# Ledger of designs, part 81: designed miniproteins, single chains, continued (3)

Each design is a single chain, and the fold is of that chain. pLDDT is the mean over its residues in the fold that is shown.

## One batch from the design tools (miniprotein)

Design m10812
Fold by ESMFold2-Fast:
Structure m10812 (fold): chain A 99 residues (1-99)
Amino acid sequence: GKAELSEEAIEKLVETIEKENKDPSELVEEIKKLSQEAIDKEVERLKELALEALKLGYRKALETYLKMLKELSEYSEKAKEALEEVLKELEKEGVKVEI
């Protein structure tokens, strides 16, 4: 998607993720409390954020979103599909991330 986030907005988002130091598993537990429709929307959002982080070279943000999608993939088929799509784009771009 054409989300023109300025580099400053993205840098601020990455700084927020680093400063909060939240366990991805803890974030996933909060998402699991949502309705299935809300989970599906959050999965779509995480996929878009992961693809944006990949495009912009923000590896730490990308790793966080991939870990969240991987945890959610145990509970959501949509999250599994989203994870597989993002991993395919990683291979296409030659990016290696351990999740």
Scores: mean pLDDT 71

Design m10813
Fold by ESMFold2-Fast:
Structure m10813 (fold): chain A 83 residues (1-83)
Amino acid sequence: MLSPEEAQREADAAFAGAEASIEDLKKYVEQGKVREASIKVVAARLHLIAAEIFSTDQERIERLRKLVDEAGKLVDEAIEKAK
């Protein structure tokens, strides 16, 4: 098992990775790159899973979950508009 300090570092990395994926996703949506945006949604979801594994901060996890859900909806809307 990771030490508590290692678990906290993994949690912080997961939150940062999810936030970076969401920012990249928004830029790809603005550029009409819906495939690349979809890949970033998957990346954000994987980072959310890692955050749920390593973090005990339920409030931070809930905030990230909402952001990931909103990002997914944004990409779905962009895909629909690109048809």
Scores: mean pLDDT 85

Design m10814
Fold by ESMFold2-Fast:
Structure m10814 (fold): chain A 100 residues (1-100)
Amino acid sequence: MEAIEKAKKEILEEVKKFSGNPEILKIAEELIRLEYELRLKMKNGELNEEEVKEEVEKIVELRKKLVELLIKEGALSLSEEERKEFEEELKKMKETTLKK
């Protein structure tokens, strides 16, 4: 019981370090819930390959969504080097778009 409370608080505390956005916090809470449910099923011996795969995919999707929202809200900023690299990639894409 207390271990779950600590895990929940720890993840929320980490997210709060980057953003206090309630949307981000909601996604973090959903992520905690899914991880808890997966752990509980594993403990109960309900370890089905298909179910584990589905739950893991949902967790991965939420983690990606959380990171994307942190970037969108400006809580996570791309480094100047990363931004320059993306700009170069975009420039190459523009140069290879429909040729005149």
Scores: mean pLDDT 63

Design m10815
Fold by ESMFold2-Fast:
Structure m10815 (fold): chain A 99 residues (1-99)
Amino acid sequence: MNNTTRDNYTNNRDNYRRYMTDYTRRNGNVFGNYVTTDNNYRNLGNMNDRIGGFYRDNMNDTYRRRNDFFDRGRHYDDRVRGYFNNMMTYTNNRNNIGN
């Protein structure tokens, strides 16, 4: 029995968003600039989509070769990955409920 799934999701979602807000702020508008500049990341949607895409691409270090201003992302925080995975699991479970 897992009676804390929704509480864990809400807590992880809030921590993920807060961490990403602080991370983006400290990196000097890294994610924000993609909207206003001619760039190769036009396929990224909102901030959550950008963060998810960045994290996935960064797994192979390939992203750093194309985007050196992500130097601070070279070893992403495992907690952030945990938050993201928990959010995705919750979303999939919600879809399975149907409604």
Scores: mean pLDDT 44

Design m10816
Fold by ESMFold2-Fast:
Structure m10816 (fold): chain A 91 residues (1-91)
Amino acid sequence: MKVYKPNEFLKGLLKSLGYKKESLSREELLEAVRKYFEKAGLFDPEDPTVVDLSNTFFGAVTGRERWSLADLEELVERLIEVYAEEIEEEE
């Protein structure tokens, strides 16, 4: 199974959301990102499938003010590329 080891910056974010693991699966990272959006109140009040990233860590990473939840996996891929190391577990 592929898991991702976050760097020190992403570790800090994940710990603030209650995640204490050294490595997370893609599904756990997707859940953590959604939890961050809920905690920060980033959902568009007119369209709950869109989030406002303009003044967030994710906005700084993507350079975009708005992001569709339909493309959430793409956002997580960009986070992995910049802030995490891919590790393959044998078990």
Scores: mean pLDDT 75

Design m10817
Fold by ESMFold2-Fast:
Order: C-alpha cells, then sequence, then structure tokens
Structure m10817 (fold): chain A 64 residues (1-64)
C-alpha cells in the first residue's frame, strides 16, 4: 500500500474519532471509503480519491 493511502486512511479515522457528534451520514461516508480502501481490486489512486472525498465530506458535515 502506498504511504499516501495509509496517511489518508489514518487522517480519516482520526477525524471521525475526533467528532463530538456522529451522524448516520458521517458513518455511511466512512463505511463507503473503508470498503474501497479494503478492496483488493481497487487501484491506489481510487483508494486515495475516496479517502480524500470522505475527509472533505466529514469536514463539511461537521461545520453544520
Amino acid sequence: MSPIVEKLKKELEELYNSLSEKSKEMEEIVKEAMAVYEDPNASEEAKALVLIGAIEDLKLLSSK
């Protein structure tokens, strides 16, 4: 696994765990990103993109 993908996974997990409240939307975003991360058929580029997207979505939802 590439260092960037591992860093993004860790950032997503740390961000999610730091949230004082967790919505069902946030849980689904993390679940979907982790499913792609654990998919052996997914490219490293695809994994990085879904993890970045999940991080951005969680930041947006946490600012509401």
Scores: mean pLDDT 81

Design m10818
Fold by ESMFold2-Fast:
Structure m10818 (fold): chain A 94 residues (1-94)
Amino acid sequence: TRLALSGPGTLERVDGRWVASGTATGPGATGTAEGELVAEFEVDGRRYAVAMGPLTVTTDAGETYTGDALIIAEVVEGERVMEGTVSGTVEVAP
């Protein structure tokens, strides 16, 4: 079964690199996301950063799975921590 999870994320400068993290929730499951910057883009004069990495998911039954997380945050000049959104998917046993 494929589960889709979403939630709040952040992108932060740590030891000279951009690191993304966040939490995600979906039907019968919660997860934590980690990611590293993979792309930046601009739309309508706004800058966005895209990070990708593992999504670690725990189901209500106490089972743990690893999936994929996509974290997108708007880049705000002068901010150390930028707020964004986590979107992730995971395959779980039937």
Scores: mean pLDDT 81

Design m10819
Fold by ESMFold2-Fast:
Structure m10819 (fold): chain A 76 residues (1-76)
Amino acid sequence: REELLRELAEKAGLPLEDMDREKQLRALGILIERAKKHKDEELLKFLEENLTPEEIEEALKAAEELRRQTEAELAA
């Protein structure tokens, strides 16, 4: 797991190994969203090969919740 987290951190510049589970899920979700936005097929393939469908779903949900909170803060 640590090796995988280091590889993800290297590809996205995120310190995933130093995050609690909630922050880690948000970071992973942001990574997945960025990869989709930039059409980074190699990164998407890497994430899908190394994460379970459940982890991907949880990560995307966590990123969506963070995005909603950020939009609310910017609107305030």
Scores: mean pLDDT 68

Design m10820
Fold by ESMFold2-Fast:
Structure m10820 (fold): chain A 64 residues (1-64)
Amino acid sequence: MTLELVVEIEVPASASDEEIERQVEEIARAAFPDAEVEVEVLSKELVSEEKAVATVRVVITFEE
């Protein structure tokens, strides 16, 4: 079974796509430790000089 989610997450404006993907992957893996997780940053919008909102695609694949 596969779940595909698009989530919005508040991140530091200085965060790289790789850092954002790592953070979301760690959260997803903590929630679903037996699942395969793929994470992709789709967009990043600055809301202030310190903060951005990232739109992230998360694909969670469960074994059988």
Scores: mean pLDDT 80

Design m10821
Fold by ESMFold2-Fast:
Order: C-alpha cells, then sequence, then structure tokens
Structure m10821 (fold): chain A 104 residues (1-104)
C-alpha cells in the first residue's frame, strides 16, 4: 500500500498540464499583442521588448517540459507548433524558441 511512486507520477502529469495551459495562454497573449501593434504605430523598440518577453517566457516553459517532465526535444517542438497553429500565434516567436531547443 505504498503509493509514493503513483503520487510522483500524478504530480508530474498535473505539472505538465499546467505548463501546457500556460504555454497556450502565452501564445494567445502574444497573438493579441502583435495584432494590437498592427493597428497602432508602435515604436520598433517596444515591439522588440514584447517579443523578447514572450520568447524568454515560452523558452523557460519549454525547458521545464524537457528537464523536469522528461519530454524529448522533438515532443516539445511538436507541442509548441500545435499550440501556436491552434492559437494563430506569430511564427517569429515560435521559430526562435525551436532553434534554441533544437541546437542545444
Amino acid sequence: MEEAKREEKEKKEKKKKELIEELRELFKEAKETYDKFKEEKTLPVEVFREWVRFYNRILELAKQLINELEMSKEEVIELLEKIAEEVGAPKLVLEMVIIDIKYE
């Protein structure tokens, strides 16, 4: 009746779902932010600042999926591509994250 291993698996599965949902929300926020920049004459430095913010946060979550939840780089890349496509997120943020994951 020692279920310690089951509790660890359940905690990892819950963490994975939470990280995936946070990634989805980040891609959605990135899309909304870039759509807003198309309507407004936003300064290039402000656009770049927001891009760097989204890139860093998405990369952090992707690295957690690989390092803490033992997902392969290929599985994480496929997941990121799927979420970005479903949300209609800007390709630039996705491409930079994929490059960093693929070549490390």
Scores: mean pLDDT 77

Design m10822
Fold by ESMFold2-Fast:
Structure m10822 (fold): chain A 71 residues (1-71)
Amino acid sequence: MTAEQAAEELDRRALELVTREGLSATEALKRAAGELAQEVGADPAEAERIAERHANDGRKAVEEVGRYLAK
């Protein structure tokens, strides 16, 4: 998975969580990051921490999580 593919998948899953479960954008991205990390064999807790550290800049949060998941 490339960093760009991971970022696109994160945006897709986060939007789905907002629309289906009424989560905030930050909580949706954090959950999507953890779930995707588990699927690709990365550390879900670290992916969630990266998303939370960049909560004030959603674009940066998605980019940083995507780079982490692409390793």
Scores: mean pLDDT 82

Design m10823
Fold by ESMFold2-Fast:
Structure m10823 (fold): chain A 92 residues (1-92)
Amino acid sequence: SELSAEEQERFLRYQAAWAELLAATRDSPVEEQFVAYLEFALERAREEGDAEAVAVLEEILARVAEGEPIDEALLRLGLGAASEEVAARLLA
């Protein structure tokens, strides 16, 4: 659970960006909030080099952009692929 100075800086930047995202989307429809959360997770996965999470999140976002409704299970899977890694680093 010991973070390097670079990891601590990234952690603090993501913590601040996450808080700003939550504040900015507070009054948005739930579906728009989920898209914003998926986009946040995708950028985090890209920065971490998590190719598997990037592929899953890009596929989900592409389907949403095509007008496909995404169910709760698909959203949870997409968020889980990146959010567990982000959450582990943010909460460790």
Scores: mean pLDDT 67

Design m10824
Fold by ESMFold2-Fast:
Structure m10824 (fold): chain A 84 residues (1-84)
Amino acid sequence: AQKALEEMKALLDEIAATLAQGIDLQIAGDTAAALALMQATRAAHSDRIQALLKVVDESQLAAHNQALLARLEPHVAALRAARA
């Protein structure tokens, strides 16, 4: 159980980093590269995430998810500003 939780946290960290890169690419105007990066990341991790969700207690991820959202917030704000 704990090993699966640590693996899930590591995958979520990787996905958050990729989301930040995708947002930065969209701000730069490279929408095609952003979409390609997001699709590749989904394809690489979707099956593994689904398997881990069967055994990981989501309540253990709440604090980690809040930290990831806080990390992504300035990137989302920058994207909104660029589109305004």
Scores: mean pLDDT 79

Design m10825
Fold by ESMFold2-Fast:
Structure m10825 (fold): chain A 89 residues (1-89)
Amino acid sequence: SMEEVKKNLEKTIEHLKKEIDRLRALLAQETDPAVRAALEETIKKYEEMIKKLKELIDNNVDPETAQKEFDKLYKEYSKADARLRQLLA
């Protein structure tokens, strides 16, 4: 249902906001320029994802289209997360 999709998108937005807060805390303590750049890029991508997820909710996009757009966004931003995790390892 559209209500269930909206609830799931809202939960994802809340999770991404908490993740951004965590990354900002790491950025405040980081001195390596490459790691700082990766953190800033990942934060930016997560903020862009939140914006697009909010647009799906606000525009009452149909559940099938909303799911497809979510999957595309998730794949793009998960690559940034994986790269950041490799740099922090």
Scores: mean pLDDT 84

Design m10826
Fold by ESMFold2-Fast:
Structure m10826 (fold): chain A 92 residues (1-92)
Amino acid sequence: DKVEKEAEAMRKKLLEEDEKVKKKSDEIRKNLSDKEKMQELKDEMKPTMEKIREMVEAEKKGREETVEYLGRYYGVSKEAARMVLEEEEREG
């Protein structure tokens, strides 16, 4: 069962790399707590946010799926995407 052990090792390595990305996201989060930088990111993301929100409503997808789409589309962490979504909800 060499294949199963290799798949498990690869998943653990992916989780460790994801935690490294989360550490970098803490630096991004510090920058995103700057209101001006957050506003700039929101303005850039706004057309995509509107499109994703429309798609989420039409497909009855939850908040987590919106966060995943934002993360993939902009190449940002799930935490950064969640923060942008929370700021949009706070202003809406």
Scores: mean pLDDT 63

Design m10827
Fold by ESMFold2-Fast:
Structure m10827 (fold): chain A 105 residues (1-105)
Amino acid sequence: MKKLTLGHGVVLDASLSDGEKARIILKTLLDAELPASSTAATFAELMVERFGMDPVTKLLPDGIQIVYDDDGNMWLINTITGKKIDGSSSISTFTAEYIDANATE
C-alpha cells in the first residue's frame, strides 16, 4: 500500500477514506478527537495551541497562514497550493487540503 508521510511524524495509508485520514491526523498531530460539526477554524486554533504561530507572518507549521477579513471572519491560506479556505468550512474539507499541502508518498 502507498503510505503518505506528513510533517511531525504522521504516517498514514493513502487508501484510507478522507474521514479516516482526518481522524488519524487529528489524533496523531493534535491528540484531538473532534466532532463532525467541527470547522477549519477549530483545527487552526488547535494547531496554534500545539505548535504556535509565527507572530510576523501569521504562519502555522506546515505552511497554513491565518488571515482575518474586514468583517472579522477567519480565512486559512494554504501557502503551498495558494488555496483559500473559509474558517467555517468543515474539518474534513480542511483536512483534505492539509494532506494535499503536506503529504509526500
Scores: mean pLDDT 67

Design m10828
Fold by ESMFold2-Fast:
Structure m10828 (fold): chain A 79 residues (1-79)
Amino acid sequence: SLKPLTPLERKVLDLIVEAYEAGKTAVSAREIAEKLGVSVPTVRRALDRLVERGYIVEVAPGLYAPGPKAFLYGIIDKI
């Protein structure tokens, strides 16, 4: 959809980008849920939205990496 990212979606995206910049290839939904203090189903809804919008890619079931839009977003946020 054309809606902006929610605060939760932004936090999820930031964690995935930060993990990638730290040399980690992929992040699990469980790791994100633990770091944010939210349930796995709640994180999965945010992840599904980010995949649909092209910010992240599901590389294997429950494992996520930055997509093309994540790099543009991360660059903009760091300037």
Scores: mean pLDDT 79

Design m10829
Fold by ESMFold2-Fast:
Structure m10829 (fold): chain A 70 residues (1-70)
Amino acid sequence: ATPKEKEYVELFKLEVETFLKNLDQLSEEEKEEAVKHFEETFEKIKPFLTKEQAEELEKLLKELKAKVKE
């Protein structure tokens, strides 16, 4: 992966972590919208990612969805 692709992956992870830290401050509607936003962003960047990076972000999204459901 290029340095730019690496930086984008790290930024995506940071945004998900920040969202998880603020979960208790969000409404159910805001949580659902955020999940959709992250899913759409992942699909948009997927063609530019290595298979390993795509799998890592997909796993992160799975964990995010599980946390939102709690």
Scores: mean pLDDT 76

Design m10830
Fold by ESMFold2-Fast:
Structure m10830 (fold): chain A 88 residues (1-88)
Amino acid sequence: SSRKEYEEKLKELEEKLKKAPVQNEELKDFIKALLNEDEELLKKLAEKYGVSVKVVRKYIKALRGELSEEEAEEVAKEMGVDAGFAAR
């Protein structure tokens, strides 16, 4: 079920965030934006980082470990954030 998949991915993200220093409120906003499909929040994040909504969605996929290490690094560079967290 979609809700079970949501909870499982959220748990994986929380576990990954606990191992990396969770110092960025913005990472929580990225997770919330994708999981709630909040288009307005995605647009605000895109404006803040000077990128497209497509790049923000890719970065959230990187945080979920759904992208290759190379793709995660490229997206993080476009956003000006640390790629090491997404790839670890």
Scores: mean pLDDT 64

Design m10831
Fold by ESMFold2-Fast:
Structure m10831 (fold): chain A 73 residues (1-73)
Amino acid sequence: SLLASPEEVAAEARRLTADYSPEEIEELARYLEELIEALERQKAAETDEEKRELLERAIENLRAALRAVRELL
């Protein structure tokens, strides 16, 4: 899940993308970049500290997934 540890998310991303083509990896990386940007904008507008912390964890985990995915290129 997006709220698991960054290490667990990275490991799952590698497992799920093991059979992906380079083109599919690039498409996934673009999707993850867009999702991270959207969540960062949501975090910037968030006034609830608890929700902001959850958004930060989700962003950190998505960045870990993106790094793992990009390492496959």
Scores: mean pLDDT 83

Design m10832
Fold by ESMFold2-Fast:
Structure m10832 (fold): chain A 69 residues (1-69)
Amino acid sequence: SDEELRKEVVERLTELVREKARQILAAEPDAEVEVVVDPEKYVELTVRSERLDLRERVEVDKAVEAVKE
C-alpha cells in the first residue's frame, strides 16, 4: 500500500540522514548536529560548528515519488 511505502521511505531516509550525521561528527567532532523527522513532510539535517552552518531537508513526498514505478 502507499502507506506502507511511505513508512519504508521515511525509515530509510532517516537511516541515511543519521548515517550522514555520524560521518559529519567523525570529521568535525565539535559540531552540533540535529536530525528532525516529520514522517508526513520531511527529514532535516542541521549542522553547526565554528566552520560549518548547514541545513539540508529531504521532502518525503518527493522521495516517495522517486521510488514509485
Scores: mean pLDDT 81

Design m10833
Fold by ESMFold2-Fast:
Structure m10833 (fold): chain A 64 residues (1-64)
Amino acid sequence: MVKVELKVGNGTVTVEVDGDEVKITVTGEMTPEEKKKAEEAIPLAVLHAKRLQKEAEEAKREAL
């Protein structure tokens, strides 16, 4: 399981990846502009979390 937290203005976007499951939680009050930034950041955060999970699995195989 990998967890990535992004702070966007007064809001927080939490991306949790466990295997093939992705959970996205958005908390706090955000302006429409901050929501747009959060939506743009979510795909990048998911890619980052998936990469960290893959690296953790590879580390168990090769001590990366």
Scores: mean pLDDT 75

Design m10834
Fold by ESMFold2-Fast:
Structure m10834 (fold): chain A 80 residues (1-80)
Amino acid sequence: QLSNLLQQLAKEKDLKKQKEIIEKIAEIVKKEFGEEYAKEFKNEAERILERNPEDPVKVAQEIARKILEIKEKQLEEKKK
């Protein structure tokens, strides 16, 4: 599911559709990691779009990296 959305994002050149895909990914992040991480994800995703307006592949790569970062942070929090 998430990998499918990331593949769609890598092919999508329309900003409105990119934001729709990001919203769907944010819903997955919320269910998996919680509301605070979903908000952090959405804020970073908007920045990623702004930095990479001509490179949907880079957008998808940076989004995937942010999701991995959130996953690692949550694992670290559970250790405390």
Scores: mean pLDDT 80

Design m10835
Fold by ESMFold2-Fast:
Structure m10835 (fold): chain A 78 residues (1-78)
Amino acid sequence: SNSITSLATPESIPGILALIERELEKLKKEKNEKVKEERLQFIEEILKGLLELAKKNNDTEAKKRIEKLLEEVKKLKE
């Protein structure tokens, strides 16, 4: 389990997602492929945990935002 995901509340999800969005913008410019892969994997694990929380809370807006970010992670891994 990811400790940051374990500390997430419904109220904290938008803030965590904003931090992830900012990190993904940095990773689009990252030239070190190993660093990029390791960070994308870490972000993907956080997003999967947040998606489970959003599903449990029936938070449709958070779920949609998380799913879009997961798609962005997949594109950056290509």
Scores: mean pLDDT 79

Design m10836
Fold by ESMFold2-Fast:
Structure m10836 (fold): chain A 67 residues (1-67)
Amino acid sequence: MVLEVDLETDSTLAGDVVDKAKEIAKENPGNTVVTRAVVQTASGPSLVTVTADENGTLLSAETVGLE
């Protein structure tokens, strides 16, 4: 099953969202977790979407600028 999670973060780094998404996925065995968060980068806010499995394996990561 796919579980979607919206993450609140003050992070300026997409890598922080990836690390948190992997931990959330490990906490949800039997699910593929899609985590979304807005990261405040030097160029402005960006939407980070991370997909990870129950083993904490990163399946995909995407960053899209929001303007």
Scores: mean pLDDT 78

Design m10837
Fold by ESMFold2-Fast:
Structure m10837 (fold): chain A 84 residues (1-84)
Amino acid sequence: PLGVVTDPELAERNAEAARRDAENAVELREEAAKEAAKGTPEALRKAALLETSADLLLISGRVSAELVPDEEEREELLRYVEEA
């Protein structure tokens, strides 16, 4: 009995949010890896901030995925976020 059960647009938005947050987290982790590779104290600090931002996006993506009413789609989205 999720609140989005009667609104397919909300379900679609939650699914899109989960995928977007996962994709953005991957991009931030890639940027963090590039910064870390530079090895300077400033770059390492930037990498840590980017990784923290990616972690927050994955938390957001997981919450959005959990709001998707279809069990199979929800499980797929949660796996997609976990793999990011």
Scores: mean pLDDT 83

Design m10838
Fold by ESMFold2-Fast:
Structure m10838 (fold): chain A 85 residues (1-85)
Amino acid sequence: STQDEIQRKLEELRELRNQALDLLKQARKLWNTDPEKAAQLYQQALQLADQALELGDEIVNDEPSATDEQKSQASQLVTGVVLSF
């Protein structure tokens, strides 16, 4: 169903957010000891963050069947990404 598709997109958004934030945390931990590895992890985190922002925007602005609650959840997940970078 359309609702199952939107729910899968929300789950994918949560996974992308969590992966991006985990890589960002790893990059920050390595910044002073292995700056080259830290930079690589930071770039990977940015790529996942960009994917999360794109998916969140799709749920909020391009998904007519998304409920207000689903759009709110997507917006909150996106805000969490933005505030961390």
Scores: mean pLDDT 89

Design m10839
Fold by ESMFold2-Fast:
Structure m10839 (fold): chain A 84 residues (1-84)
Amino acid sequence: SPEQEKEELQLVQDNAAKIYALAKELSKTHDPEETKTNITDFLISLGLSEENAQTDANYILTYIRNEVPEEEFIDRIKKQAELS
């Protein structure tokens, strides 16, 4: 629902720095599939649905692989929430 999507976007925004730090550390020591699974599990633990957690984990992993700085990652997430 639109309400659930807004709540999940807010959860990601509130935890953006933790998500970035976790994804960056995992990407140094784990393969992409293991990293995705761990990020997905973390997002579910925050309150995201499994489907949205999987989608967001893929997006987050793409940002980490493209070496997007933490400040830019946080800014992009905030802008996404504002558009909702």
Scores: mean pLDDT 80

Design m10840
Fold by ESMFold2-Fast:
Structure m10840 (fold): chain A 50 residues (1-50)
Amino acid sequence: MIGPVLAKIDGKWVKGSVAEVLDDGRYLVQYLENGKSVTKWVKPEDVKLL
């Protein structure tokens, strides 16, 4: 895990963490949504490292 990030998911910036990075630059971001742990693939331009 790469530490805390902001990720743009469904048009909103959410705080999460990076679990994986693909060779094409996409990030697997883990975050909380309504108290549930969720993971999504996010483009590098939609991720900000904190």
Scores: mean pLDDT 78

Design m10841
Fold by ESMFold2-Fast:
Structure m10841 (fold): chain A 104 residues (1-104)
Amino acid sequence: MEVKDPLKEARENLKKAGEAFAKKDYASAGEHLGKAILYISLLPPEEQQREIKLLFPSAGAAMMLAPVVGKMSEESRETLLKLLRESDLPDKEEVIEELEKGLV
């Protein structure tokens, strides 16, 4: 997928996901978060790591987002889990475990 400005597209989709999440519209939040994750996967590794740390700074953040992640496409979920495993995020194993609970 070729995108001229994947960081801008990722951030616009993260904003929309946050607005939907605040309204407890987890289906729309999952759609926009999933698109943001795919755009983040197009970024250089340093920027991928930064954006992932902003989304999942703790296992507690992962617990809150687990219902949203469960509404993402399979491709977006697999991409997110790969980005988390490749990140230098503290507690990434706990973050992954909490998100996987939302997929069951």
Scores: mean pLDDT 80

Design m10842
Fold by ESMFold2-Fast:
Structure m10842 (fold): chain A 95 residues (1-95)
Amino acid sequence: ALQLNKIGEIYRKLGKYDKAIEYFNKIIEAAQKAGDDKSLGLAWKNLGDTYIDQGKYREAIEAYTQSVVAFKKAGDEKAAKEAEKNMEIAREKLS
C-alpha cells in the first residue's frame, strides 16, 4: 500500500488526476480486503485531496466522509479530525 500511495501522490502532483484516482482506488480495494482501516482512511483522504485539486468539491466531501469513518474505526481520532477539517473546507467551496 505504501508504494501505491506514493505513486498516487506523484500523479496528483503532476496533475495526472485520473491516474492518481486509479492508484488510490487500488489502495482502497486492497485495504478493504485486508480490513486495514488505517490505510483505508489514508487512501480516502488522498482521493479527497485529489478531487479538491480538480475542483470536484462534492466528490471530495464524499471521499473525506469515508476517510473519517475509516479513521474512527481505526481509533485514529487525530486523523479523523484532520479529515473532518478538510471536509468543512470543501463544503465552504460549494457555498
Scores: mean pLDDT 87

Design m10843
Fold by ESMFold2-Fast:
Structure m10843 (fold): chain A 100 residues (1-100)
Amino acid sequence: SDKKIKKNKLDAFKTAVDMIVDVMQKQNIRSREQFQDMMNKPMSDPDSTKLRIGYSTLKNLLSDKDVDQVIDIIIDGSQNNDMSGARTKSIKIGQQSIDK
């Protein structure tokens, strides 16, 4: 059913956001440049791999515009030491995008 599909997509989205947030907090990533640098690290780096998996999941679920908006919100949250607020705002965007 559409409700089960939407729930599964939202659960995958939440997991992807949590993976990105965890890496960004652990590595003190506070800018798009630092995010891109972390993504460009060797495949042997587990945090780089985790970040790439999270980002790839967002790209599979959302439009490029909505992916960019989510990443901007998480970066802003990192800069303002409000990753909990950033997570909440990101989930609202993901839910709105998936509900369309």
Scores: mean pLDDT 86

Design m10844
Fold by ESMFold2-Fast:
Structure m10844 (fold): chain A 72 residues (1-72)
Amino acid sequence: MEEKKERALGAAFGAAVMAAGKALYSGKETGEYRSQSGSVKAEGRGEGDRGRGRGQDGDAVAEAEATAADVP
């Protein structure tokens, strides 16, 4: 039960971070990625680890996870 309270707070915080991150992340990259690479990468990146909380400027590891999402 307590976890739901913390999760609600986390969801609100996550949504705020995602909104800010999307404004910056989605600027041009997402539009082009959708047309060329596909939404799988964008979906994994945006939902996986929020892309900003884990490996800020991205890393081979973060990129590998996005690639793994495209593969099984």
Scores: mean pLDDT 50

Design m10845
Fold by ESMFold2-Fast:
Structure m10845 (fold): chain A 100 residues (1-100)
Amino acid sequence: SEEAAREAAERGGRSAEEAGRSGEGAVGATAAAISASGAAVEAAIAAGGDREAFERALTAGGEGANKAGLKAVKAEGKEGVGKGAEEGGREAAEAAAAGA
């Protein structure tokens, strides 16, 4: 469902932002990425997606988390951490939308 994919995107982004604000540096960005990927997977499950859609969402979430973590390692200050979390959440959301 396109609507379910959009809800996953919004939840992923919000979770990433909240987690990023609660931590510092790489720790904050990693927590944000994990939170974003988890929210995307939960939304896909709630939407009743098929096995292929779930597998795509899991892969996308993992890739998003990895990219956010890499951005955090290179980031300086809270602004860099926030950008990394946003990018990871966005990528997880985009892949969930493509899988829906």
Scores: mean pLDDT 57

